# Designed miniproteins, single chains, continued (4), part 9

Each design is a single chain, and the fold is of that chain. pLDDT is the mean over its residues in the fold that is shown.

## One batch from the design tools (miniprotein)

Design m12276
Fold by ESMFold2-Fast:
Structure m12276 (fold): chain A 94 residues (1-94)
Amino acid sequence: LSPLEIDILRGVIEIALSVALVTLRKSYPPSPEVEELIEHIERALDAVNAGDYDTAIEHLKRAIEIARKLGDEETVSLFENALKLAEEIRKAAA
């Protein structure tokens, strides 16, 4: 991946996670499970912004697990796509 391609993929991840945060906060009533999901998304977004893809990948994996438990297939798909992009950036940066 070129530096430009990495910047584009990073932007795609940032937009996807930001949209997920807004959607989850509006769509779900407050619960410990939803709050834990939101925390993992916020930490993944912070990690992506810091260029720490190892940390971002770990939080995305946990977010996927919680979203599956909630039965939110759309959010699972979005996070699986974000995870795949984060793994591609990590490989390119190695």
Scores: mean pLDDT 84

Design m12277
Fold by ESMFold2-Fast:
Structure m12277 (fold): chain A 90 residues (1-90)
Amino acid sequence: MPTAEEVAKQIKELAKIVLEGTDEEAKKKLEEIESKIPDDVQGEAARKVLREAAEILLKSKEHAELVYNAPFENLKAAVESAIKDVLEEM
């Protein structure tokens, strides 16, 4: 799942878990997601973006609500930009 669409989808799922579940459930989901990402350059960039997003979501339920309610296309565009920035720095 190294594509921006898949990363954005997983960020939405993490936001939902933060809102409806516990921080431990969100951390477990993040571990499951990361375990499925290939160990390549694209996968490394996706993992970094996912980790940074998880930190934001875990700051407060208000941040998770904003991310979860954001239009998917806006989140996908933000993820595409973030992945590109990470890849340019590598």
Scores: mean pLDDT 79

Design m12278
Fold by ESMFold2-Fast:
Structure m12278 (fold): chain A 87 residues (1-87)
Amino acid sequence: PLSASKEYTAKNGDKYTYKVTLNDDGVLNIEVYKDGKLVGKASIPLSESSGNINGLGDRVTFEYDREKNEVTITDKFTNQTVTIKIK
């Protein structure tokens, strides 16, 4: 499996870590940690490229670009976007 992670600090000072893992079957798993605690997760099958993160409602969305192996995560409460490249 290929994986990458990226940290970001929200405007209210909360620290988030986004971890993405691409499995050998092509399923992308996203985990969101807040101050080291798992607060949200999503799995994207080969038939999909976007969605919401379970545990965070409609606050955080993601989009996966298969050609670039990049995941773009958007937090609508902070209007911040983070792009994570999978190696």
Scores: mean pLDDT 75

Design m12279
Fold by ESMFold2-Fast:
Structure m12279 (fold): chain A 55 residues (1-55)
Amino acid sequence: PKPEHPVLSQEELEEKRKAMEALAKQNKWSPAEVAALQALFDREEREVEEAKRER
């Protein structure tokens, strides 16, 4: 869906991080592009942590 997925689980975040790193290696992404994606994943990871702390 277009509104993006809700808060991801930690396992899904790890899986996405690995997929992103694999894509960066395969497509020879620039450091700036990789950094931008890492920043997005770091933000999502913080959201997951916040959701867990509520419980």
Scores: mean pLDDT 68

Design m12280
Fold by ESMFold2-Fast:
Structure m12280 (fold): chain A 55 residues (1-55)
Amino acid sequence: AAEGTSYTKASLEAKVKQFGYPPNNDEIVKELGGSRYISHANNSRAAFREVAAEL
């Protein structure tokens, strides 16, 4: 299981609403995870895209 603890789906949804789209915005992902997100940047962008597709 490749689970990061940098953010949750709820946090992603809140940030997507705050900043808008595109959902794979580096500013959003970096702010949520800080240095921890860096190792999962590609996976984080995929998660953001998935959340935005539900909106």
Scores: mean pLDDT 51

Design m12281
Fold by ESMFold2-Fast:
Order: C-alpha cells, then structure tokens, then sequence
Structure m12281 (fold): chain A 73 residues (1-73)
C-alpha cells in the first residue's frame, strides 16, 4: 500500500470531487477515479464512489466506481 500524507490525500480527494462535478470528459473522470485506487482504505473515498454511482451520467464511469466499491466491501 502507498503511504500518503494527509495533505496529499486532501488534494487528491478535492481534485477528484472537482473533476467529477465539473469535467464533461468521461476519460478525465475515469482518470480521477483511478487516482483514488491507492486510497480505498480511506472512508472518504467510499463516499465519493457512492456519489459517482448515483450521479455520474456515463455508464463506464459508474461501472468503474462500482468495481472500486467491491474491492472495499
């Protein structure tokens, strides 16, 4: 497992949320989700993944979020 500082985690989480809400490109939203794979043990990541499953318009982005949630559960 990768060890990240709290500042690094906060920056990754903030950027992922920004991309999920504002970026129209599903490839960039997939890249943001991929960036979360090293933080799957952080409970804040589960919240982001659940929100993506509920709200993301693109089926591939939702499928990837579901896959990451399965690895947590």
Amino acid sequence: SSVLSEEEKEKILEKAREVMLNDPDPALRLAALHGLKDLLDDPRVKEILEEVLEKDPHPEVRAYAARLLEEIE
Scores: mean pLDDT 79

Design m12282
Fold by ESMFold2-Fast:
Structure m12282 (fold): chain A 71 residues (1-71)
Amino acid sequence: MDREKAEEAIELAKKAREYIEESEDDPENQKKAEEYIEEAKRLMDELGDSEEGREAHREILSEEHERLLKL
């Protein structure tokens, strides 16, 4: 379960990054990116300092916008 949450958080962070990169000036896409970031953040909070959480955090940190995820 925790592994699935970690993978989902990583996927959501990637989707948010894509929306931000492609459509910084599009309010609709910016809103979508914010929603994905919030959901990823909640999943990461659930994972805590677990091995899966640390691995997911490491992958998210590789994104250009990792600073938007404050865990």
Scores: mean pLDDT 68

Design m12283
Fold by ESMFold2-Fast:
Structure m12283 (fold): chain A 57 residues (1-57)
Amino acid sequence: SESLKKKLKELKEEKKKAEDEAIDHGRAGDWDGLKRAVDKVKKLSEEIEKIEKELKS
């Protein structure tokens, strides 16, 4: 599905931004911000895996 491919691209871009946020918070010693960014990366990774599995079906 074209819609799933577009969503996958958007989720991968959001994951990259969340990873960059985690690095920035970690460097600043903001452990609360780091925790939120890491949780965001995990949720995005799970959504990406589900869509990739559906696209390969």
Scores: mean pLDDT 85

Design m12284
Fold by ESMFold2-Fast:
Structure m12284 (fold): chain A 82 residues (1-82)
Amino acid sequence: MKTYVFESGDTKITLSLPEGELTIEVRGHVFTVPIGPLSPEQAAELIEQARRLTVELGREEDYRKQILRAIGFLLRVMGLSL
């Protein structure tokens, strides 16, 4: 098991592989979704997307926008679970 952790400001995103679990922590709220096992290509893309999202959320000052953006990302990621 390898865990990737990205932090920026009050935001923390954790991706656990190969189990395929994504956790987003933003302003004390914790969202965890199972995404299932990923191919190496899917894993690399998701790692990069999670890294970028962490920076973006850490710079966002509007709490509601942070939460909605986090939820939107989780919904997209769940749609990619095979």
Scores: mean pLDDT 76

Design m12285
Fold by ESMFold2-Fast:
Structure m12285 (fold): chain A 87 residues (1-87)
Amino acid sequence: SSVEKAKEKGKELLEKLKKEKASADEVFIYLMTFVKEVADNFSPEDAKEVLEFLIEEVEKIKPELDEEQQKAADRAIEYAKKVIEKL
């Protein structure tokens, strides 16, 4: 399904950010872009499912990130939660 593909894309994005040693700014921008693309292209129900999955996956990788990357990830999570509330 498109939802399952979006979830896998989100997971692959997180793995890529980790492998490429992305900066805090890159972590924030890439996650924000993904959140916006999901909100713009999915129904409210499907967007919520994908974004809730993304939040869980970001929380799982947080221990592997440095402090600045963790703060960027937290800001992206807060943004995703606000987007979900408005769906």
Scores: mean pLDDT 86

Design m12286
Fold by ESMFold2-Fast:
Structure m12286 (fold): chain A 81 residues (1-81)
Amino acid sequence: MEEILAELERRAPRLAAEMLAFHEKLLAQLQSGKISLEEAIEKVEQAEKTFLSLESDPELRALIRQYAEHVKEELRRAAEE
């Protein structure tokens, strides 16, 4: 996670900040019970598709996918308890 975010911040600091803010907001909504795990996962997948549609750099696209997968795993763990 940290290495993926650091590389994103180095190459695309605005994108990294937007992805982190989205992740934090989504996790807070899940933890407060405002959205279901299924809704949270869907939102991550929709955001991933949106970011990928705006990005042509294959290395940044790979980092976006890796970060999105990490966010989904964190959401699943948070939903267990």
Scores: mean pLDDT 80

Design m12287
Fold by ESMFold2-Fast:
Structure m12287 (fold): chain A 88 residues (1-88)
Amino acid sequence: MELERLREMMEKAGYSPELIEEVLELVRENPSLFPLFERALEAGMSQETLEAMIRVAREEENEAVAYTAISIIITGEEFNRELAERKA
């Protein structure tokens, strides 16, 4: 089951139980967001970044707009990490 895999990934990464529950509820309601959260977890995104993704998804009534906004958050964080590595 896809949600069980997501839960296992979050538990292994050490995210809070509250955050895990919120992500699983959100993905269950909006299955199209599953690949974005899976990508964020595989990239090791911070709890703060995941909380921002959840906020955007809850505020946006249009699923496609929410998907696009969350994709931008993930891409921006990936870019910032690459930039930080190159400066170090």
Scores: mean pLDDT 77

Design m12288
Fold by ESMFold2-Fast:
Order: C-alpha cells, then structure tokens, then sequence
Structure m12288 (fold): chain A 66 residues (1-66)
C-alpha cells in the first residue's frame, strides 16, 4: 500500500506545481489527479489516493496563502 501513498504524493506535487506555476484552478488539477489515479489503481485504492492527494494540495494552498 506504500505505492498508493507514493503515487498520491507524486500526483499531488504535480497538481501543486500546475496550480502555482501554470495558474490551473484547484478543481481542474484535482480532476486530473483523480483521472490518473483511476487509470493506474483499483477503484478502492484510487479513492483513497485521491483523498490523500486532495488533502496534500489543500494543505499546501493554505500554507502558501498564509
């Protein structure tokens, strides 16, 4: 299950980069993460990884906004 967490972290970092460097909305970045996870993982693992990735993205956005 470590691979699920690593993939979620990688896709969260990619989404954060798109939001801050490319100006992509959080909703669009989150949708792209969900799509990638659903393509690579089982439905249960994809749902778990998507929750982790969304949490990491939200946490970073709150940190950057101060």
Amino acid sequence: MEEVEKLAEELAKKAIDKIFNEGVPMSEASAEVKKELQARLSPNDARKAHLIANYLVAKELLRKKR
Scores: mean pLDDT 78

Design m12289
Fold by ESMFold2-Fast:
Structure m12289 (fold): chain A 81 residues (1-81)
Amino acid sequence: SELERLRETLEALLEEAETLSEEEARQKVIDVLTQLAAETTDPELKAALENMIAVAKTASKAELQTYLRIFLAELDEELAK
């Protein structure tokens, strides 16, 4: 499903971001989220991804990792329904 694909992509992104510098993590997160937003057909998910992109532009590495973890938890809850 689209949600499962999104969840897997975000988990991989979180793991990669943990190994990168703050600048590299920020750029990688923005790039991946931008691609996901472009591919997402669900308007609510698209809006959530676009909001994360906006926040990511000024976020620290720790904040980026926290936001990704929260979003993954929300996706896991939705997938369990």
Scores: mean pLDDT 82

Design m12290
Fold by ESMFold2-Fast:
Structure m12290 (fold): chain A 85 residues (1-85)
Amino acid sequence: MIHPEVAEGALRMFKSAFESEGGNLNQSIGGTLGIIGAGVEAAFNPKAPKEEVLETARAGAEVALESGAKEEDAERAIRGVEKTI
């Protein structure tokens, strides 16, 4: 069972890492949701292979860019995921 406090903790860890790279979570929501999801997943599953989580984040970034996300926001989100895992 996924507890809300665990999800909030995972999101806070990702947000902290993302903001340390100069990102702003509130401004990047629309274009970088896939990458944010990968960051949260990494924090939920600490046993998940880092390489697989990072590949998922990069794939999410590519889809976000195709959907009109800014390249800078995608790069910051990927760095946020990398710092979370």
Scores: mean pLDDT 61

Design m12291
Fold by ESMFold2-Fast:
Structure m12291 (fold): chain A 85 residues (1-85)
Amino acid sequence: GKAEELAREAIEAAKVALENPDNVTVVIGGILRAIGSLLDLERLGAPEKLIKAAELAVEAGVYAMQGDLEKAKEKLKEAEELLKE
């Protein structure tokens, strides 16, 4: 559904940021896209699990921006686990 798509979009935006951590413009763009998806999920009244996945995706992007790639990977993995089949 739309909520699951938004959560996946947030995770994908964070992945792009993490794959390009030295490109500040790409990292910021990824964070802003993940935040946009998070806000849409909250407005939609999405399940807490999907909101949490998007929050973790935003955290992953922020850690990537700070140069903490290990924490960024940890948060991204946690977000992906919440969306596991």
Scores: mean pLDDT 88

Design m12292
Fold by ESMFold2-Fast:
Structure m12292 (fold): chain A 60 residues (1-60)
Amino acid sequence: MSKVEKAVEELRKRIPTLSQEELVALVSRIADELTPEERDKVFAEIQRLVSERRAQAAAA
């Protein structure tokens, strides 16, 4: 897998187990390690996953 794919998969697995603050910190760290293009892809995917999680939490 590419570096971006590995980062996205790891974050996807950890998202349910991490607090929102921990998830934001992890995303920031990954973004710092990536090229602007890779960061854009990872951030878009993570933002979608975080948004879905927030909607679920708000609905409860």
Scores: mean pLDDT 71

Design m12293
Fold by ESMFold2-Fast:
Structure m12293 (fold): chain A 58 residues (1-58)
Amino acid sequence: SHPGLEWSAEEQAEKLYDLLKSMGLTSPAYVDSFVRLLFGEASEEVREEIKRILLEML
């Protein structure tokens, strides 16, 4: 299965947060770039939701 197809925006945000935290990249400045890079195939609404959840975890 494709990662973006089965997982909710919350699950995607949690996975990306874990990745960014493991790399020491918890600044909001990295959130937009990583969301666009990893979820470019997702709709803009899904990307915005992932960003909102990530910013709440930071």
Scores: mean pLDDT 72

Design m12294
Fold by ESMFold2-Fast:
Structure m12294 (fold): chain A 71 residues (1-71)
Amino acid sequence: SPALQAAQRLEDRARQLLEDIRNKYRSEIEEMIKEMIRLGKEDKEKGLDKLREIPVYRAAADLAAELKALS
């Protein structure tokens, strides 16, 4: 049915967008971690805690975990 095909296309788009978000946040986190390692191990831990305070980061991580559970 056209409705089923439309739903499948939306699902595929949502999965692709989530992968793009994961890859973007992973790259940004890696760069922050590299900078923090330069400043010391303690700063690396503090930086990860600060990133978890960002609502979009938490939402993306939670959504990523839910999609992994569905796989």
Scores: mean pLDDT 64

Design m12295
Fold by ESMFold2-Fast:
Parts: sequence; C-alpha cells; structure tokens
Structure m12295 (fold): chain A 78 residues (1-78)
Amino acid sequence: SGSRVQQLLQQIDQLDQEIRQLEENGNIENVFKSMGLYVELDGIIRELQRMGRFDEAQRWNDRYGGRLRSARTILRGG
C-alpha cells in the first residue's frame, strides 16, 4: 500500500540522517555502527523492490551503492 511505502521512505530517510552523522565523525565505533545501518538500509531497499517501487529503490542504491557493496563483501567474507 502507499502508506507502507511512505513509512519505508521515512525509515530510510532517518537512516540516511543517522549514517551522515556517524560519517561526520569517522572513529572506529562509528564505522561499525554505520555498517549495521547499511545492512538495515539495504533491507528497506529490497522491500521497496518487492513492492514494485523500483525507482525509489534505485535512487537509494545509487546514493549508497559503494557502501552497500563494501558492507555485503565484509559480511560474506566473515
């Protein structure tokens, strides 16, 4: 439903704001916290794709693409 899509878009926007704050102070603890938020953000992107919201999912994937790929590589490599 449109309501669920709006909720997901609000959640991903909140994650974006939190990630930016963590990236502004790049200590090791914030790096690990950012990795967790990247995983959560990737989950929302996949849910948007499952709901057929391909344009919104693609915009967020483009914005975070390198960071999401790095996070996926680390999680698969451990």
Scores: mean pLDDT 81

Design m12296
Fold by ESMFold2-Fast:
Structure m12296 (fold): chain A 55 residues (1-55)
Amino acid sequence: SDDRDLLAEQAVQLLRSGTRDSFRQIGDRLGVTEDTVRQAVEAHVRRTGVELVLA
């Protein structure tokens, strides 16, 4: 749970910084799968109410 929280924070920061990276590329950077990144970001959005839209 805590590791997923940290992963979600890192993925959110990358997306908010204006990265053009896909969830797959973010997963590669963080050493996890695309699905793991997507689930972590979705969990973060549900918790905080912050919408993240990929271009």
Scores: mean pLDDT 70

Design m12297
Fold by ESMFold2-Fast:
Structure m12297 (fold): chain A 93 residues (1-93)
Amino acid sequence: SQERLEEEQKKILALLEAIVDVIEDPDNEANREKLREALKELGFSEEAIETILKLDKEELKEIIYTLIERYKDVSTPEQLEKMKEILEKVDKL
């Protein structure tokens, strides 16, 4: 449904922002906890979450690019602008 898609897109944007925060400051425990929470909201297992939290900067960037490519065609103009801001930020890291 449209409502389910909008809720999923909101969770994906929160995940993208959390990944960026971890890339910018990988030793910040609050950023890591936020990423763990975002992944749990999307239904990831504890094992998958711990695997993702061990990924390096380049692997985390690849997840961002993959998620944006997957969701861009079903995103609102406002969501697309946020994704564009995330991409511009990631390209500087």
Scores: mean pLDDT 84

Design m12298
Fold by ESMFold2-Fast:
Structure m12298 (fold): chain A 81 residues (1-81)
Amino acid sequence: SKRDRLSEVLGRLYEAASRAKSAEEFVEAATAILREEFPDIPEEELAALERRLLGYDITNPEDLLRALSDAVALASRLVAR
């Protein structure tokens, strides 16, 4: 189901966020996950996410949550369509 797929992608993104030591590491991991899960993802959507994620300080818990939430929001939109 769409919910089960979103749950799987969410788990992968959460694990990537928990392992990342920098915004660059999270961007690399998150974009790799999204490309693998959604091969037809538009380049513009990934570029927009990358620019947004690089603006966060993921060593700060609030920014880490915002970064994860942005990646999850994109995954949710892709699963819904």
Scores: mean pLDDT 83

Design m12299
Fold by ESMFold2-Fast:
Structure m12299 (fold): chain A 84 residues (1-84)
Amino acid sequence: MIPKIPEMETVRAAVRAVVEKVANGEFPSEEAFEQAMKGLANLAKAHNIPLEALLKLIREIGREMGVKEEEIEKAVKGFEEAYK
């Protein structure tokens, strides 16, 4: 069992883009938000990134970008549901 560390840069860039949209209030609908969460969850799965690592990355980037904790936790919840 050799755990290959996935290329985190691609996923980090995608998370950064979505968090920026959340910070700017650019998700006009629940469908647009859900689609973005599913896209990121699929990208994370393709790179074998575990859910816990993805959630930590979202919280880290959200805090670095000054996003409100309530919006960060909303994104985290969306990812948990999309990743399952």
Scores: mean pLDDT 72

Design m12300
Fold by ESMFold2-Fast:
Structure m12300 (fold): chain A 85 residues (1-85)
Amino acid sequence: SAAAEEAIRAASEAQQQKALDAMEQAKKQAEENPEKRDEYLKQAQEQLAQQMLAVADTVASQDPELGARARALVEEAAAKAKAKA
């Protein structure tokens, strides 16, 4: 339905806004505390990936191709973040 598509779109946009805000805050904190820069950025990226995965799951029900691509991308990013270099 149009209402469902609008809700999914709004949820996706809200998550994207949260992602951008969290990343901006992490960068500002890293700039103030350079010693913890890597830690702040890794934590922010991991949390954003988890939030995007939840949205991708919802989107996949309406747009399977977009949802599947987003999910795969988020899982790859999360796997790289989990792997200690």
Scores: mean pLDDT 69

Design m12301
Fold by ESMFold2-Fast:
Structure m12301 (fold): chain A 74 residues (1-74)
Amino acid sequence: EELEELEEKNRRLGRETTRQLLLGILDTLEREGVLTPAQAELKEQLEAGVEPSEELLNAVGAELSAYVKARAAK
């Protein structure tokens, strides 16, 4: 196997794993009724197969981090 082939394979696996994890988290938040507008937009883009913007990913990441910290403080 070539290094480039390994990197491409790892990138594909990473993208699919990240997409599945994000969708699972967002689906859970939607069922719990705590989904934010930014999270809803990210979910819609992921389901449509659109690449999310870095700004949207950073915003949702910050919201999820804050949510986890708030729950852990309980």
Scores: mean pLDDT 73

Design m12302
Fold by ESMFold2-Fast:
Structure m12302 (fold): chain A 75 residues (1-75)
Amino acid sequence: SMKEEIKERAKTLLAMLGLLDDEIEKQIDAVPDEKIEELKELVDRIEEALSNKDWAAAREAGERLVEFLREIPAP
């Protein structure tokens, strides 16, 4: 599904940036349906920065995604 695709993309991008750990992975899986659009926007910002070869902007966008994810309660 589109939700599963965006969650897997978030994991891949954060892993590439060195920002993925077990806790963040659980928080990605726990993102509720109502926050999927916000997750997609944050992922899109990382991908846009990477397409421009702007690693500093990609890392900053990745850190914003991590901050968003830390507010998602993990089971």
Scores: mean pLDDT 84

Design m12303
Fold by ESMFold2-Fast:
Structure m12303 (fold): chain A 83 residues (1-83)
Amino acid sequence: SKEEIAAWLDAHRDELAPSLQKRWDDPEKRDDLIEELEGEIKRMAELLGLDIEDPENRRKILDTLAKDPTEVGVLELEKAVLG
């Protein structure tokens, strides 16, 4: 959910990629960032065949996207999430 993503970003702000930290600190960009991440989590779960209802899968995808947003492709995300 958007609230789950917002809470996670707030809790892990210091671990975010610098570009995401800057967007999270900008009130005008927060809603857009949350919506983008929610969409990407759903798309990546479908592409990787992961159960989106599993909170651990959602957190692993979000963690990868938030830390390496400019370098995350399908193959790189697969390595980070699936090992």
Scores: mean pLDDT 73

Design m12304
Fold by ESMFold2-Fast:
Structure m12304 (fold): chain A 120 residues (1-120)
Amino acid sequence: SKEEEEKLKEIVENQSEYNQKVLEEEKRILEYLEEKNAPKEVIELIKEIIESLQKLLEELPKLSPREALEAQVKNLDEVTEKLKEAAELLKEVDPELAEELEEQAELEQIVRDKLLEILK
């Protein structure tokens, strides 16, 4: 229905704002990791998250609201896994950042699960 379409559009707009905030946070984390000469594997994972978010933000305006939310769910799943991998690699090197990335992954998972419920 038109009413359902408008509701999905509002959710897409909210998710785009959320993605912009996450992108800014990941860029901050990348700068910190590069300044500290963190392991290349960790830097690569964060760069992949940034690239994925940038591509998503460029594509979202081109998609229908349902397609945009499906793309968002896929991105949240991929970002969650990469954040968990980065956190594990940082556990002995930077425990505080590892905990921050684990908390971020948990938040991404909560958002993903909520969007999956909406898409049913």
Scores: mean pLDDT 89

Design m12305
Fold by ESMFold2-Fast:
Structure m12305 (fold): chain A 68 residues (1-68)
Amino acid sequence: SSELEAALRRALAELLALGHRAARAGNQVAVDIVDETLLRLGEAYRAGASIEELEAILREGRARVDAA
């Protein structure tokens, strides 16, 4: 659905921004978390995940990056 595609696009944009900031700061732990979260998001989307499931993956990824 267009809503699912919009949710995925927002999540990808946020993770890309987080990844760029982490890389610029030399924070390899945060970069690795972003990369892992992007893979999980892509796998979930291909498996037919809901918007709620994609948003949960993004929230977990953000929390882990903030702690790194």
Scores: mean pLDDT 88

Design m12306
Fold by ESMFold2-Fast:
Structure m12306 (fold): chain A 91 residues (1-91)
Amino acid sequence: MEEEEKLREELEKLLEELEKKGKELEEKGVESLSAEELRELLRLQIEAARLAYKLGLIDSPDAKKLYETSEEELEKRIEERVKEYERKKKE
């Protein structure tokens, strides 16, 4: 359907951003990742998984759970992971 084409384009854009962040991590190292960069990376990964599940490209329980989880709860989980990352980095 025409709507599926738009969703596929959105997924491709998210995957391109993930590839860019992956290359940056390879160049600078994971420990150089800022809290804001980590938050953006996690958000992109979650959105890509949700769109891929919606399009039927993946069929995993984890992707289904992400799709069923509210955006507000996903943002809270991202913030928790970012705080944990910063804490472990500095200890």
Scores: mean pLDDT 75

Design m12307
Fold by ESMFold2-Fast:
Formats: structure tokens, sequence, C-alpha cells
Structure m12307 (fold): chain A 104 residues (1-104)
């Protein structure tokens, strides 16, 4: 079932993002406890935006393979983040950058 496979990919991506955000939050809150609410909001925003973008990419794959390939090429960093052991270091760095961007 392709729909179940895509839902599993989305759920797995959200879990990976949530775990990395949780690790980042633990570090940031320990360093600056007074900013805990700000950091939690940043982390939630990063998870929500990242998950939405990934969902859009998966939807494009179902409706237009050419546009999906274009999105994969444009979002190569995000796509690589879900692929293997070295991707976890790159994922943590990219997630940190995305959270910093959410702060503007």
Amino acid sequence: NKEKEQQNLLDNYRQIMTQNVDTWLTIQINLNPSLSDVYRQMGQDAIDVGTRMYSTMLNLKNTDQTKYDQWVNDRKIMFNMIRGPQSQFDFNRELDDRIRQALR
C-alpha cells in the first residue's frame, strides 16, 4: 500500500525531527533556562515547518514525478537527512540552522 508507505515515511521523518529537537532543547534550556518557552516554540515551529515541507514533497511525488524530482534536487540536504548514519550529524546541523532561521 503506497499510501501507508508514504504515511510511514512522514511519521518517521516527524519522529527523527522531534528527537533531534528534543536533544537540542535539552542543551539550550540547560544553558539558558529563562528562555525555555522561546526555545520550545522554536523547536515546535521547526518540526511543524519541516514536516509540512516533507509532506508537500511526498504529495508532489504522487501527482507529478517531474516536480517531485525537482523538489528532491532543491531539497537534497533535507532528503539526505533521513537516509543513514552520517545523515544524523548533517540532520542535527541543518535542524539547528532551521531553528535559528525561525528566530529570524
Scores: mean pLDDT 66

Design m12308
Fold by ESMFold2-Fast:
Structure m12308 (fold): chain A 79 residues (1-79)
Amino acid sequence: MAKVKVILGKAPDGTYSVAVEGELPTEEQGRLAGEYERRANAKVGEDPSLETARQAAEEVARYLKEKAGFEVELEEIHH
């Protein structure tokens, strides 16, 4: 079973990003996780606010859990 963590991070330069990390047992599961990570970061690129980054991370986590059947944990990192 695919086990992933959706991470919302803030870099020292103030930019936000969303990453999907974890155990992906197949290439297809890895491709799916990467696709949703890319979509989230595209949204953040268009609106780099914390609110948009949080919404994007939550949307990825919800989709991977509810539609793709992944085991998902959401984490927010500020530094």
Scores: mean pLDDT 76

Design m12309
Fold by ESMFold2-Fast:
Structure m12309 (fold): chain A 68 residues (1-68)
Amino acid sequence: SEIEQLIEESKRLKEEASKITGIPAETLTLDKLKEALKKEKDPAKQAKLREIIERLTELGNRGVRLLT
């Protein structure tokens, strides 16, 4: 279903953000990701974190749970 696809995408984005930030995926929030983005000095990681934050915000607006 569409909702299952959105949940799976959210999970994948959290796992990817976890690899970049070192924060466990299960504890990741948009606020923690925004803080990590402010502290990140690598332009490639900054760009990827920005993409993840934007997509997770979009998924949240579509009613997908972002917190585990």
Scores: mean pLDDT 79

Design m12310
Fold by ESMFold2-Fast:
Structure m12310 (fold): chain A 77 residues (1-77)
Amino acid sequence: MYEEEFERAKESTRRLLEELRKTSEESRPIVEEAEREAEELLKEAEKLYKEDKLEALKQALLGALKVAEALMEAKRL
């Protein structure tokens, strides 16, 4: 049941990362930190997906949230 939701969450994270990469050079440390955190959360989500699909979805959504927060901070600069 969560397969479509999980794929959409991962795509949302990737799209937000693409938007984040378009921000100014002053935001580079924010971009790098968000990329690292999102990649770690997505790796954990992929590992969990075979054992606990709901927890995997939560981790993927947290990744999207972290990138969205970073994007808001980057745009403030």
Scores: mean pLDDT 80

Design m12311
Fold by ESMFold2-Fast:
Structure m12311 (fold): chain A 84 residues (1-84)
Amino acid sequence: KEELKREIADLLEKMADALLAGDTKTASELYIEYVRLQSELEGASPEETESFVNMTRGILKSGSTSGNEETAERLRKRAERIRK
């Protein structure tokens, strides 16, 4: 559980870095991985996790990357919260 939290925090930091670099594709891929790990941490079943991942992919395809700096800061704050 502690290792999983650490992995999620690292992933959120990488996602923030990708957004600040303007690498929207990498940021989206990292976010899908984050959703999988977060679902596992919350004790979701494999079926529930896959359903949630598919829903998230749909949202990301229609999403906007405007406000990347604000999004990156939110992700970093979330990573800090997980580590604490």
Scores: mean pLDDT 69

